# Ledger of designs, part 93: designed miniproteins, single chains

Each design is a single chain, and the fold is of that chain. pLDDT is the mean over its residues in the fold that is shown.

## One batch from the design tools (miniprotein)

Design m3229
Fold by ESMFold2-Fast:
Structure m3229 (fold): chain A 65 residues (1-65)
Amino acid sequence: SLQEELEKLIEELKKLKEKVPEELQPRVDRFIAGAEKVLSTSGAVLRVAVKEAKELIEELKKILG
């Protein structure tokens, strides 16, 4: 489900947050907080959150090498 996919992406973001520069941690934290809120909503909002989480993970992985 989209909820399960988003939960897994949130877990990955939490792990990546520990590795990124401290300056980027507030951005990641704000995204995680927003994503956790949409887990209690439905439909298109979940789909958008999944897409945005994947994009942020890809961006952070490029920064980390």
Scores: mean pLDDT 84

Design m3230
Fold by ESMFold2-Fast:
Structure m3230 (fold): chain A 76 residues (1-76)
Amino acid sequence: SHSDEVIREIRRHLEEVTRQIDELRRQGDRDGALQVILDSMGWLAEVRARHADDPRVQRTIDEAADRLTRLGLEIV
């Protein structure tokens, strides 16, 4: 379904962003890691707005945003 495609896109995005954050943290680039989190949160907000009527997509976005928030708290 279209919902499944969007969910798969969100999950792929989160995996890639998590890898980027881990690499930046390993390099000691705290500001870079936080910027990647902020950019990803902005992208999730855009996806949320485009799929406002899709509860499965909204739940996947909530899970992704929660994971990014937890990563941000580890950095600050």
Scores: mean pLDDT 89

Design m3231
Fold by ESMFold2-Fast:
Structure m3231 (fold): chain A 115 residues (1-115)
Amino acid sequence: NADEELKKEIEEELERLRKQIESLEQLRVAIENDDSLDPETKARLLELIERAIEHLEKAIEALEKGDLDTAKEHLAEHRALSVKMREIMEGREAEAEKRHQEVLEKWRERLKAEK
């Protein structure tokens, strides 16, 4: 029935969001372990990751409550934060980016899917 189909769609979306959080946690660990980053840049990137994870967690909470509009707003904020993180890494940390290229590639793929 329609209710069962909607629950399945929400469950699939929740799984996608959980995978996004996993990618951010992987990026967080990579940044924490990158001794080539200056302390200020490292702190900024970690703050942006924490905020991005918070927005994904709020999107999950909104989806669990059936609030699709709130979920979409938090997903948009997450995408904006992801762009800022990418710009910082590309502009300031070219050598570290090379080692973390697969994480950034997955991030870029997610940003391109915003349509």
Scores: mean pLDDT 76

Design m3232
Fold by ESMFold2-Fast:
Structure m3232 (fold): chain A 91 residues (1-91)
Amino acid sequence: AAQQSQQQQADFIGNLATGIAQGSYNLGITDPEKVKKIAGEFADVLAGMSIIDKSWVPVIEELAGEALKVLLKEGPDAALQTAKQRALDYL
C-alpha cells in the first residue's frame, strides 16, 4: 500500500543520508555544512540517473547534515533513527 511505500522511501532516504554522514566522518570530515554539500552533489547524481526524485535532493542534503550532528553526539544508531523519522515527515 501507499503507506508502506512511503515508509520504504523514508528508510531509503534515512539510510542514504546517514551513510553519507558516516562515510564523510570516516574520511575526517566533521563539518555538517561540508557533509551537506557532499550529500547534495551525490543526490544530484542519483536524481540525474532517475534513481531518486529531484525534490528529494534538498531533503537528503539537510538530513545528512543533521545525521552527522546526531552521529557526533549520540552515535550511529541514533543518527539513523533520526534521519528515518525526519525523512518520513517529508512524505
Scores: mean pLDDT 83

Design m3233
Fold by ESMFold2-Fast:
Structure m3233 (fold): chain A 100 residues (1-100)
Amino acid sequence: SEVTEAAAEGARRGAREAGADERAAEEAERAAREGGADRAGYEAGRGARRAGGDDRAAGWAAMHAGLAGSRASGPEVYDATRYTAEAIRKIGDEIDAELA
C-alpha cells in the first residue's frame, strides 16, 4: 500500500540519519515493508537492530517509519501515530531485556 511504502522509505531515512550503516538501513526498510501499516514502525526498529544497528538507529527507524506512514494515511493519522509510539517503547524494552 501507499502507507506501507511511505513507512518503508521513512524507516530507511530514519536509520541513516541516526548514523546506521547501509545494511541496517536496508533491513529497517525491508522489515517495515513486510510488517505492513500496523506494524511498520515496530518491525523497522527490530530490523535495524538485527542488522547491527544501535538503539538510536532502531528508535529513529521506528519513529520515521510511523511518521511517514501517518502522513500517507491522511485523516486516520491518530492510530498510526499511536502504533509508532508503542513500537518505540517495545523496542526499548526488548533492548533492555537483551542487555540485562
Scores: mean pLDDT 76

Design m3234
Fold by ESMFold2-Fast:
Structure m3234 (fold): chain A 66 residues (1-66)
Amino acid sequence: GGRLAEAAARSAERAAARGDAEGAGVGKNTMLSSAGLDPTPAAEAGRAGDGEGAARLGKEAAQIAR
């Protein structure tokens, strides 16, 4: 991924560490958009999220950014 995608993935991971599902969703959404992927599921998961959702979104952002 590009510089923006990596920065967004790190932002999503930090949000997930705080338990911020919405922030993790936004970070993953930005990373997916930068990589040319569909960000819609990440945005929805962030809005509906719980503690598990935040951790999952951060992990997925990190995996895709690799």
Scores: mean pLDDT 65

Design m3235
Fold by ESMFold2-Fast:
Parts: C-alpha cells; structure tokens; sequence
Structure m3235 (fold): chain A 103 residues (1-103)
C-alpha cells in the first residue's frame, strides 16, 4: 500500500541519518542506502525533465544541489506521488547530506 511504501521510505531515511551520526561512518552501508534513496528521487527528476533513465546516483546528488531542482522535485513528490511534505523534505536533505559524505 502507499502508506506501507511511505513507512519504508521513512525507515530508510532514519537509517541513513543514524549512520551519518556515528563517530565512524560505515560508508559501504551508506552507499547502498544512497543508491536506494537516490533511485526514489530519480522518478520525480525524470517526470520534471531534469533526469533520464541513464542518470546515475551521483548525478542525482549533483542535480539536487540546485535550489530550483529541489523545489520542482518536492512539488512532484507531494502533489503527484502523494508523499507527505515533511518526508519529501527529509528525503531530499538526507540524499544531499549522504552525497556530501560519499563524494
């Protein structure tokens, strides 16, 4: 269900944030979470015309550095995909924070 998908997304975001808070960061687990979370953001990025099916996880991170891209993606997540605004914001912020550590 949509509710179950949102809950799983919240759990992945929480796990990524937990890893980022550790004194020694497990970069391999963080990389796996980053691939999963960036794939979720790739869907609205394709819908808004900023990405294609060929766009990789690093390119998703680079695109999200632009404020206008973040605004378009957040709008799509909330209005088209029915993601709660707080979850959409946390998803974008978490992918940016993880990308900053990994790249």
Amino acid sequence: SHSAEIKKLEELIARARELLSQPVIDKEELRILFITLSSVLKVPLIMTGYATVETGPREVYELLKEEYVRKAVKRALVNVYGVPESVAEELIETVLAVGEVLF
Scores: mean pLDDT 87

Design m3236
Fold by ESMFold2-Fast:
Structure m3236 (fold): chain A 65 residues (1-65)
Amino acid sequence: MKNEKNAKKFKKEGEKLGLSKKTIDTIAELAKKGNFKEAKDMLDWIKAGTPESKAKIDEIYKKIK
């Protein structure tokens, strides 16, 4: 399935970056739900590591609950 395949790709990317299980699962869930843009943005913001990017990550967590 298309969403499952994308979720697997994001999970591998997160594992490669050494992210926590919670963060990897969150990104994979976004991709599985079809929110590919938000999944990509979350990875980019984590890589940036700025206060601005942390605020954006928090917004994604609010959407997922």
Scores: mean pLDDT 72

Design m3237
Fold by ESMFold2-Fast:
Structure m3237 (fold): chain A 63 residues (1-63)
Amino acid sequence: SLIKSPLVKLGLERAINLIKQGKYDEALRIVEGILPPEVVAEIKTLIDNGKVDEAIKKLQELI
């Protein structure tokens, strides 16, 4: 894991749970505050293309 902050990990876990609930816009607002724009763009692209499981996996790999 590249992330050492417990608060960042909690934010990512919250974003993952929101994605699982179909609350994509809320999840993206959280990750925009935590992750680099490049990574946020990748997550958004996966969600926009219906690749929800891939978006979740990418966020889990950061924890």
Scores: mean pLDDT 83

Design m3238
Fold by ESMFold2-Fast:
Structure m3238 (fold): chain A 68 residues (1-68)
Amino acid sequence: MSYTAERELTPEERAVLDAVVAAARATAAKGDVVSQAEVDELLAREVAEMRRLSDEEREEFVREYEKL
């Protein structure tokens, strides 16, 4: 595969990210805030950021999204 990650996402982190993706796409479908293309762009950026995060920063990321 063409991508390389400094540290791969855990199954828990991937589950949280998948939930965020689903919620964001549902919001885009309503036409309330952003298009689905904008959602996809933001999500790709978040995934790239997560791969650079330390263990502590990843815990903060998961904690933030679990509050939803």
Scores: mean pLDDT 62

Design m3239
Fold by ESMFold2-Fast:
Structure m3239 (fold): chain A 78 residues (1-78)
Amino acid sequence: MKLKEIKKKLLEYAKKDPEVRRILTEAFQRYFDLVRQGKEKEEALKEATDYAISRLKELGKDEFANLVKEYYKLELEK
């Protein structure tokens, strides 16, 4: 699946599921906080992604957690 396709699916899931939207918002906030603290973008993205995956798995949202993991892999291939 291409990066744009995964981004679209992630946004659609966030629109339909308030818990998913909350976790993605928290992950984005963590990413920006880490970058603001001087962390490299790739390292910040990894930590934010790992946080989102962990929280989604805790809620049994395994399909969505797998989409987040795939998104991270494709972003690294840029």
Scores: mean pLDDT 77

Design m3240
Fold by ESMFold2-Fast:
Structure m3240 (fold): chain A 80 residues (1-80)
Amino acid sequence: SPEGQRAMEELRRAIREAKELAEDPSSSIEEIEAALRRALEALGRVQRIAQETGDPRLEAEVRRAVEELGELFDKLEERR
């Protein structure tokens, strides 16, 4: 669906931004937290569409994103 595709693209962009900030030693904790919050909001949108449609591509993207966000939260905890 066009909605599912847009939500997935937004999630991918948000996770990429969070990763780039987390790997940059000059990034502030606040910047990383803001990027992670945006990624979680995007994940929520993809999860909702996946639940409504049963689209296996969106379900796979949700699983991938949960794993990647978990790794990013671990990195943030190490920085705090």
Scores: mean pLDDT 84

Design m3241
Fold by ESMFold2-Fast:
Structure m3241 (fold): chain A 77 residues (1-77)
Amino acid sequence: FEMTKTNIINEIGGEVSERTGVDPAVGTKAAAQALSPKILEIEKSTDNPNERTKKLLDFYRKNRDKVVDEAIALVKA
């Protein structure tokens, strides 16, 4: 789960950095902030790392563009 979480945050952070021109570290921080509520919800729903990974991947697959847009909004604020 932790590796999947890190990989998704880095992927979104990279796209945010590319689209806004901010440093990759700033993009990654914004991605982490945008994903934080959903990650906490998933972590509260199950202690099983495989179930956490599945829930996070299912969410990301369906909501990638929304999460990217939310992270970009955080950078522009």
Scores: mean pLDDT 79

Design m3242
Fold by ESMFold2-Fast:
Structure m3242 (fold): chain A 86 residues (1-86)
Amino acid sequence: MAAEEAAEHARESTRAAYEGNWDLAPDHVRRAAEHALRAGGTWQDASEAARYAMEGANLAYEGKDPDIVSEEAAKRAREAATRAGA
């Protein structure tokens, strides 16, 4: 569950950026990190989940395809949270 929640927040961070809702992106980045920690992960795993959520938002700003960017960010955040524990 926590890994999927981290992935969803990474996806939402990217979507918020594409929709111009920049105020929501930092909240989703923080939630991705919190879910990684709740999965029993280290601070480094949480930091990685947050980083991937933020990278998704930054790639949206650079004009990359929103569907590809959001799914890539979600995949990376899920992988980071999964490394935190089963």
Scores: mean pLDDT 65

Design m3243
Fold by ESMFold2-Fast:
Parts: structure tokens; C-alpha cells; sequence
Structure m3243 (fold): chain A 89 residues (1-89)
């Protein structure tokens, strides 16, 4: 599962998320959405916005979109943020 998240983050960082979504299965779309959420949260931080409010909103949107618990959505977003930080190095 972490490998799919890493692949999704690489696609998002290279601007290929939209192209990848054209052939993506529901599970792949889920990981792309999580990766985009992590990138969005980072952009909010860079802009000096409310990171905590953005994080809560993204967690809720992921939970609702993919019918997963808020706890699971939070764990997936946190893992994506960690992978994003590692890939930026």
C-alpha cells in the first residue's frame, strides 16, 4: 500500500496526476487524491494559511469521498505528508 502512495506522490510532484487519473482504477484515484491533499496542505503552509483548518477539511473530504473513517483518512494523509517530505530531498 505505501508503494502505491509513493507512486501517486511522484505523479503529483511531476504534474502527471491528471494524465494518470485517465487510466486509474478507484483505488489508484484514492491514492492520487490523498497525494493531492498532502500537496495542498503543504501549499497552504507555504502561503501562511491556516494549516490546521486545511488539514481537518482535507481529512473530512477524503473520508466522505472514499467512505473511510476520519481516523483512516488522517493516517493516510499523515503517511502521504511523510513520503512527500522524503521525496523532496
Amino acid sequence: MKKKLEEAIELVLNGKAAEAAETANEEEIKYLAIALGALMLKKVEEAGGDVEAARERIIKELSEAFNISLEEAEKLLEEALKVLEELEK
Scores: mean pLDDT 79

Design m3244
Fold by ESMFold2-Fast:
Structure m3244 (fold): chain A 64 residues (1-64)
Amino acid sequence: SELEELLRKTRELAREIAETLLSSTLEAMIKILEEAGIDPSKIGDLAKPEAEDKLLAEALRISR
């Protein structure tokens, strides 16, 4: 019972941490691009959730 509760808590915490890390990683990537001197104004737009879809669309177009 205690072990099952601990395992479930650990899995839930790991998921939350993973989601937080993903968000932080995206923000860090945007900051790195900004430091590289890539369009600061466009980077601001990329930080928005809507920009995530646009980034994916651009990546797909480039990959094509």
Scores: mean pLDDT 63

Design m3245
Fold by ESMFold2-Fast:
Structure m3245 (fold): chain A 85 residues (1-85)
Amino acid sequence: ALEELQSLPLENQLKVLQAIAAVGAKYAGADYSEELGVAAIKEIVRQMRALGVPESVIKKVLRAAAKEAEAAGDEKLAKTARELI
């Protein structure tokens, strides 16, 4: 997961982190639920596109997110991440 992101140019890594940070701030203080996870991943994708992150990079981020969600047992988040690819 992290190794996939580390293979990206630094500019794209920073834009991905900016998108994640913006969504993290939006949902700060909310209790986690599968529904929140799904809403958050969709918003991260929207923010990445708004920042001009290439679609190839967005797909790599979504594959990494799906793998981590599967490892955590969050099947709904994993499915949503795969559907957004």
Scores: mean pLDDT 77

Design m3246
Fold by ESMFold2-Fast:
Structure m3246 (fold): chain A 74 residues (1-74)
Amino acid sequence: MEAEKEQATEEAKQRVRDAVEANKDDIVKALKAMTETLIEVRKALEEKGFSQDEIDQVVREAAAEGFRLLAEIE
């Protein structure tokens, strides 16, 4: 379960990174793509039976990675 959570966190970070990089020419589009990706990640983790605390941790870590990349665009 811990290894599964770590894998989910890395996959979520990669999905957010891909979404931001695909839209890096428009910060507003990058933010929207990141938000949609985080919503899909949350839904997928809920369907896999992760606890709310685990989902919150994964989403928080992925969001932090996304915001870090957005700051580098400016």
Scores: mean pLDDT 81

Design m3247
Fold by ESMFold2-Fast:
Structure m3247 (fold): chain A 62 residues (1-62)
Amino acid sequence: AELEAAIEEAKELAKKIGGELRVLRHTSAAGTEYVTVLVLKQAADGSYELVDYRRVPVAPAP
């Protein structure tokens, strides 16, 4: 599934760069579910940098 592939790619990237994976689930007003997958890296000053951003639509729940 696209979501699983996106999460696996993000995990590999996070592991490679020493970053953090975040996964956020949302449902639109039209009933479309989507998941935002983020990869963040902590900079030397303690702030977080956004390294990767993906929004993946998921099939509606049965």
Scores: mean pLDDT 76

Design m3248
Fold by ESMFold2-Fast:
Structure m3248 (fold): chain A 81 residues (1-81)
Amino acid sequence: SMSLKEQIAEEFEIGLKNYESKLPLLSEEEKKQVEELRKKALELMEKFLASTDLDEAEKVYEELIKVVSEISKIIKNAEAK
């Protein structure tokens, strides 16, 4: 069975994959921003899964939330066009 930490990471991965369906709505500049943020989110997910200290995991989780929030903001602004 999946740990809570692995379950959280999987939910983020699903969210990131759902953003792929929105890429046609984005400008070339917005696409570049989203791709850089997605790359950072994947790196943070790997760090989160690899973390063995709760405090360390929480700090990585907070950074991951901020990155995913920025992606969501770009997508929502594009959908409003």
Scores: mean pLDDT 80

Design m3249
Fold by ESMFold2-Fast:
Structure m3249 (fold): chain A 93 residues (1-93)
Amino acid sequence: IEEAREWIRKIQNDEPLDERGREIKRLLEEAARAEAAGDREAAREALIRALSLMSGRPEAEIRELVERLGTFQRTVAALMKEAGFEAGELPAP
């Protein structure tokens, strides 16, 4: 749990990332772009993969958590904010 926050902090501060950290950053950026484009399925899949890598939990477990929250859009927005994306700079969907 704290490990996920540490990954987001490193990405936000542009710290050197290993292969796992680079993949997490790539997936978070992919999720942000898909959400901005209105492609919720692509955004959801990228987010699930990123969260799986950050937490070390299986994608199936993360998928269940995302579904239970019923707040996929808010979760993506929160991750984008923590990853250093400025929501106001993204095109309106």
Scores: mean pLDDT 66

Design m3250
Fold by ESMFold2-Fast:
Structure m3250 (fold): chain A 99 residues (1-99)
Amino acid sequence: MKEELEKKNKELLEEFLKLAQELLEKGRELKEKYKEEESEEIKEEIEKLQKKYKEMVEEVNKLMEEKGVTAEQIENAAPLEEVREVLEKMVELLKEVLE
C-alpha cells in the first residue's frame, strides 16, 4: 500500500519536472526574442505561457487528487529541490521579461 503511493508520487514528480523543463526552455526562447524585438505577438506568447503554467499547476493538483496523492505526501516523500529550482528559474525568466 505505501509502496504504491511512493510509486505514484515519483511518477507525478517526474511528469511535473518534464513539463516544467519544457516551459522553462520556451520561456528562455521568448525572453531572447522579446529583448531583440518588442512586439505585441511575443508579449501575447509570454502571457499564453504564463496561463499554460497556471493551467499545468491546476492539472497536476487534479491528477494528485484523482490518484489519491496529496501535496503534503509529495513534499514529505520526494526531493522537491529539483522541481523548486526549475520553477524558480521559470518565474525569474517570466518576471524579467514582463516586469
Scores: mean pLDDT 63

Design m3251
Fold by ESMFold2-Fast:
Structure m3251 (fold): chain A 100 residues (1-100)
Amino acid sequence: SMAEKRKRVEELEKEIEENYNLEKLIELLELALELGRAEGVAESALLYLETVLGLLKKGVTVEEIDEFIKSQPLSKEMREVLAELARKAGLPEMAERLLA
């Protein structure tokens, strides 16, 4: 259910804030993508979330993803979504760069 997915996102956000873990970040991004699709988030933002998730699953590091994101002409909406996810993943420097 959507309510269970939202609760799991809240749990994962707290867990990642306390102790960063790549597997937890991947789970958070998968749930964020599912919730975003259900809530009508812009297709462009969903495409970037899906791309980031796909790269992480292929073993690309968070540092390499930062370089990928910097190379893309991101909309303000996409940058705000990714910045919030970065903060929740314990990556505040990435969030600051996404909003710059």
Scores: mean pLDDT 69

Design m3252
Fold by ESMFold2-Fast:
Structure m3252 (fold): chain A 89 residues (1-89)
Amino acid sequence: MEEEEARKLLAAIGYELGKLYDVDEDTMIRILAEVLGISEEEARKLVEEARKKYTPDEIVEKFDSLPDELREEAGKKLGEIQRKLLEAA
């Protein structure tokens, strides 16, 4: 429920960061899949669902509104995604 929403938001933020760092789409999806512990197909689906439902600004707002415990864990994963994206850029 809330954890699933956090995963969708995290995948979408990671994808937008990848675009900002000029990382190719296949590499972005691979990094998201690795960090989230899901398949590349599932990662693509989460990104697509989140981007259809929310604008980039809404994604950030929704992420900031997550319960403290989920936000802390998601923040750690976002840091890992950002690190791997920068290494791939």
Scores: mean pLDDT 77

Design m3253
Fold by ESMFold2-Fast:
Structure m3253 (fold): chain A 66 residues (1-66)
Amino acid sequence: SGEKVLEAQKRGIELGRKLAVEEGLSPEEAMTAVREQLLSEGYDDKAAEAGGFSAGVAAIRARREK
């Protein structure tokens, strides 16, 4: 459902920022890691892909905040 996609995107932003700031992951690495994490948490492919994309964007933003 659309609610699960929005939930995955919010979680993806939080995880993507954390992975970039705390672990130094690239946007691509954060996107892949978060997509896999969301799939493991029971999100479907569409929600996991949306969350992963949001994580990548969040990682880019976090790397520019110095």
Scores: mean pLDDT 85

Design m3254
Fold by ESMFold2-Fast:
Structure m3254 (fold): chain A 91 residues (1-91)
Amino acid sequence: MMEEIRKLMEETEKEVEKAKTVEEYKQIMEEFREKVMELLKKMSKEERREAAIEIARRLQEILQKIKDPEMAEVGDQFRKELMAEIEELIS
């Protein structure tokens, strides 16, 4: 399960690097959210806690590399919303 999270994060990072428009970036983020939530639902609460830490760390690294200020703002908002949803799953 954790290996699948790491692979998803790596794939998402590569897709984000290729994104040319805010629309493409939003689409990549939506697909990532759907896939990560699906993976988390298959995990135990303990595994979800481990995954949440990894997701938070990797997502911050990915977002720090974004040079476009509009995409960076969208990414920060996405991170906050996704992490709140993940907290609901581990509470």
Scores: mean pLDDT 83

Design m3255
Fold by ESMFold2-Fast:
Formats: C-alpha cells, sequence, structure tokens
Structure m3255 (fold): chain A 66 residues (1-66)
C-alpha cells in the first residue's frame, strides 16, 4: 500500500544522505591525492550507488501519484 512505499522512500532518503556524506569525504581525499586509484574507485562506486538510489526513490514517488 501507500504506507509501505512511503516507508521505503524514507529508507532510501536516509541511505542517500549517508552516501552524500561519504561522497563529500571521498572528494576531500581525492583533492589531496588525485593519483590514488583506490580513492577514484571508491568515489566512482559511491557516486553510482547514489544515482541508482535517487532514481529508485523517484520511481517510488511516481507510484504514490497513481
Amino acid sequence: GKKEIEEQIERYEKEIEELKEQLDALKGQYAQNPSSIQIVNQLTATAIRLIGLEYQKELLKQKLEE
């Protein structure tokens, strides 16, 4: 039902905020060492996960409007 979708959106919003904080920390690390493949890989993986979750959240919001 709508309540279960709203609860899932709230869970995604929490994970998105945590990933944004991680991404900001990784951007700071990258600025200090832009040649680090480990930092680049972590930054890329975190950014992809964030994009995916934001997309899934928007799909769930669209279902609430039906």
Scores: mean pLDDT 85

Design m3256
Fold by ESMFold2-Fast:
Structure m3256 (fold): chain A 79 residues (1-79)
Amino acid sequence: LEEMEELAIGLLEAGAAGDLARAAELADRLAAFPRELLEAFLAEVRRLVAARAEELAAMNEEEQLAAAKEIVREAARRL
């Protein structure tokens, strides 16, 4: 879970920076995890995003990135 959390946060940061090569590398590493674990993690991320949807919609891009990283960390802690 800690490795999945680190990879997901790295992917968010690479995406925000436009570093497509790093984003592709991190996405490939995430895709190597067991499907059931990845699906459970993404479901928890989606649940947390939905719970904060109105708050996130009011944020600028930098604030959204910071909130997304926090959501990823919380999702990993709950699994």
Scores: mean pLDDT 81

Design m3257
Fold by ESMFold2-Fast:
Structure m3257 (fold): chain A 86 residues (1-86)
Amino acid sequence: SNADRLLADAAGVAADTDAVIAELKAQGIPIPQSLLDVIAEARATLDALRAAGSTSPAAQRELARVNLLLGSSLVLLTALKWVEKK
């Protein structure tokens, strides 16, 4: 279903986000707290949607929003790998 696809996509992006955060922490690269807050909020929403098991159009829109937020966060986290220290 469309909801199952969106849930799988969100889970995949969340896993990729975790991997990049782990890499940045291992390298001692600071992550902005505002970015961590956005990721935490998106993950909390994903977990709530997964627990509810809803396939409604509203749930699908929320999953799409979570995918967008996590995907955008992943782009920003990845960019931090190439930020030169002043």
Scores: mean pLDDT 81

Design m3258
Fold by ESMFold2-Fast:
Structure m3258 (fold): chain A 79 residues (1-79)
Amino acid sequence: SNEEEIEKFKKEMEELSDEEKLKLAQEVAKSMGKELNEDETIKSLIEKFAAYKLMEEKGVDEEVKKKIMSELLNKINEE
């Protein structure tokens, strides 16, 4: 169980401003050869990409990254 790492990560994401989240997301998108536009889906993508980039910078394990990403996906897609 990596509950503490997930909780700490969530706290750090909450502390990031929208502009910081966008910047991290843009760096990930740029590495994939894509640009982020202001669309209805962009808010979800910004959070996912920012989360992924932050996890990478913190040296989070791949299994923990997958778990965090799946939780973010579920919350974004939840009614």
Scores: mean pLDDT 64

Design m3259
Fold by ESMFold2-Fast:
Structure m3259 (fold): chain A 86 residues (1-86)
Amino acid sequence: DLAALARQLLSPDEATRRAAARALAGQLSPETEGAVRAAVLRVWLEADEATRARILAVFREEYDASTGRRREYLAALLRDMGAEPA
């Protein structure tokens, strides 16, 4: 359940947020990209500024660790969250 996994990004525990971001990034494929992005953005839009900053941080980590098409999907997700991929 992508929605349940995305809700783990709201955790005050950094390890839980990192694990959720890694699992969500691992679900990224041409077939699932839209659903993963929608689930993450729903949670991100409901979050306060401090929580959004924490969500951005874990997805920047996943972007930096990624290559190829997964990196492209993560770049699109970061842009949707108002962040430019470096």
Scores: mean pLDDT 84

Design m3260
Fold by ESMFold2-Fast:
Structure m3260 (fold): chain A 73 residues (1-73)
Amino acid sequence: RQAEIERFKEELTKLSKAKDAEGVKKVMEEMHQKHFSPEEINDILSEVMSTLSPEERRTLLDAANDFGTELAE
């Protein structure tokens, strides 16, 4: 589990820096399919956001909000 968390953090960081919102959302979908809870996903996203610039955080935040809205529906 820890190794998977580190891999997801690395991928989310790379995709956010590339401004690939669809890629970020895909990684979040993969985490959900692997039975990560919404709280666990939010914790991972918070840690990744702390390593990103404001512009890079925008991509991650937009993808996260879109994914969260789909889960709430």
Scores: mean pLDDT 74

Design m3261
Fold by ESMFold2-Fast:
Order: structure tokens, then sequence, then C-alpha cells
Structure m3261 (fold): chain A 67 residues (1-67)
């Protein structure tokens, strides 16, 4: 259950990060939003052990937001 809870938490944080980035892009702060989102996703990966599939999915979505 701890592993499942941890995965759910990091997935939720990744989703929130992407949602915030998308809103900031719409507000004309694309460069700041990209740097912030990249920083948060890297910390989720390195400090919270975000699953590789979640990292790949979040990075792909982030790239689409800033395309």
Amino acid sequence: MEEEFHREVVEALAEMTLAIAKLDVQRGKAEEARAFADSILDRLRTELGMPEEVVARARAALDEIFA
C-alpha cells in the first residue's frame, strides 16, 4: 500500500505541475513556466523516485504544452 500511495502522490504532483505550466503559458509566462515545470519534474524524479513511465508521460505532455 505504501508503494501504491507513493506512486499516486507523485503522479498527482506531475499532473498538477503540467496543469500549472499550461495555465502559465496562457498567461504569457511560457519561459518561466517551462523552467519551473522542468525543475519540479526533475525533483519528483530524483527526490521522490517518480516511476519512469510517469516521467516519460509527463515530459511528453510538457513538450506538447511548450511546442
Scores: mean pLDDT 73

Design m3262
Fold by ESMFold2-Fast:
Structure m3262 (fold): chain A 80 residues (1-80)
Amino acid sequence: MTRYEKWAREMAEAIIKAAQQDLEAGLRVADAFADSVSVLTPEQQRIAAEEFRKAAAESTPEQKVALQHAVDKLEEIIKK
């Protein structure tokens, strides 16, 4: 696993934790991480989106909303 894949997985877990406590907090954390990914290479952006999608598939409905928000935001940044 690359260092970037590890980072993306840790970010997904942070979104999950925030969303478990407060959905609004989860959405804010998701936005912040998506913005952080916007300065990375397109390849790294795709890796982050994929890790967030994997986390969303394994999550509760509330956690999935925050993770899906991050994925959607990343897809807009990656958009071609």
Scores: mean pLDDT 76

Design m3263
Fold by ESMFold2-Fast:
Structure m3263 (fold): chain A 96 residues (1-96)
Amino acid sequence: MKDEQIRRLMREMQQLQTSAQQHIANAQAAQSAGDNAAAIAHLDQAIADLQRLIQTLDELKALTKDDPVRYRSVTAQIDAAQAEIAALQAQRDALA
């Protein structure tokens, strides 16, 4: 049961990471085309996906409390996602 929850969360994380990467790629394409409004919209979607990813990682972190290796790995992934959100917010603000 707990392992099934972990597998579900890991699958959700992969989907959110893929979605965020797609939105970032779309933002870069829009910016290259001179469409800053479309670029901002795609960056906002990527930020939303990464915020949802952090929520999913926090749930996974709670389920892995008794596994220090996995707990540290999940914490590092949360830190990385927070850093990526900060970078995307700075990029978005530069286009606004």
Scores: mean pLDDT 87

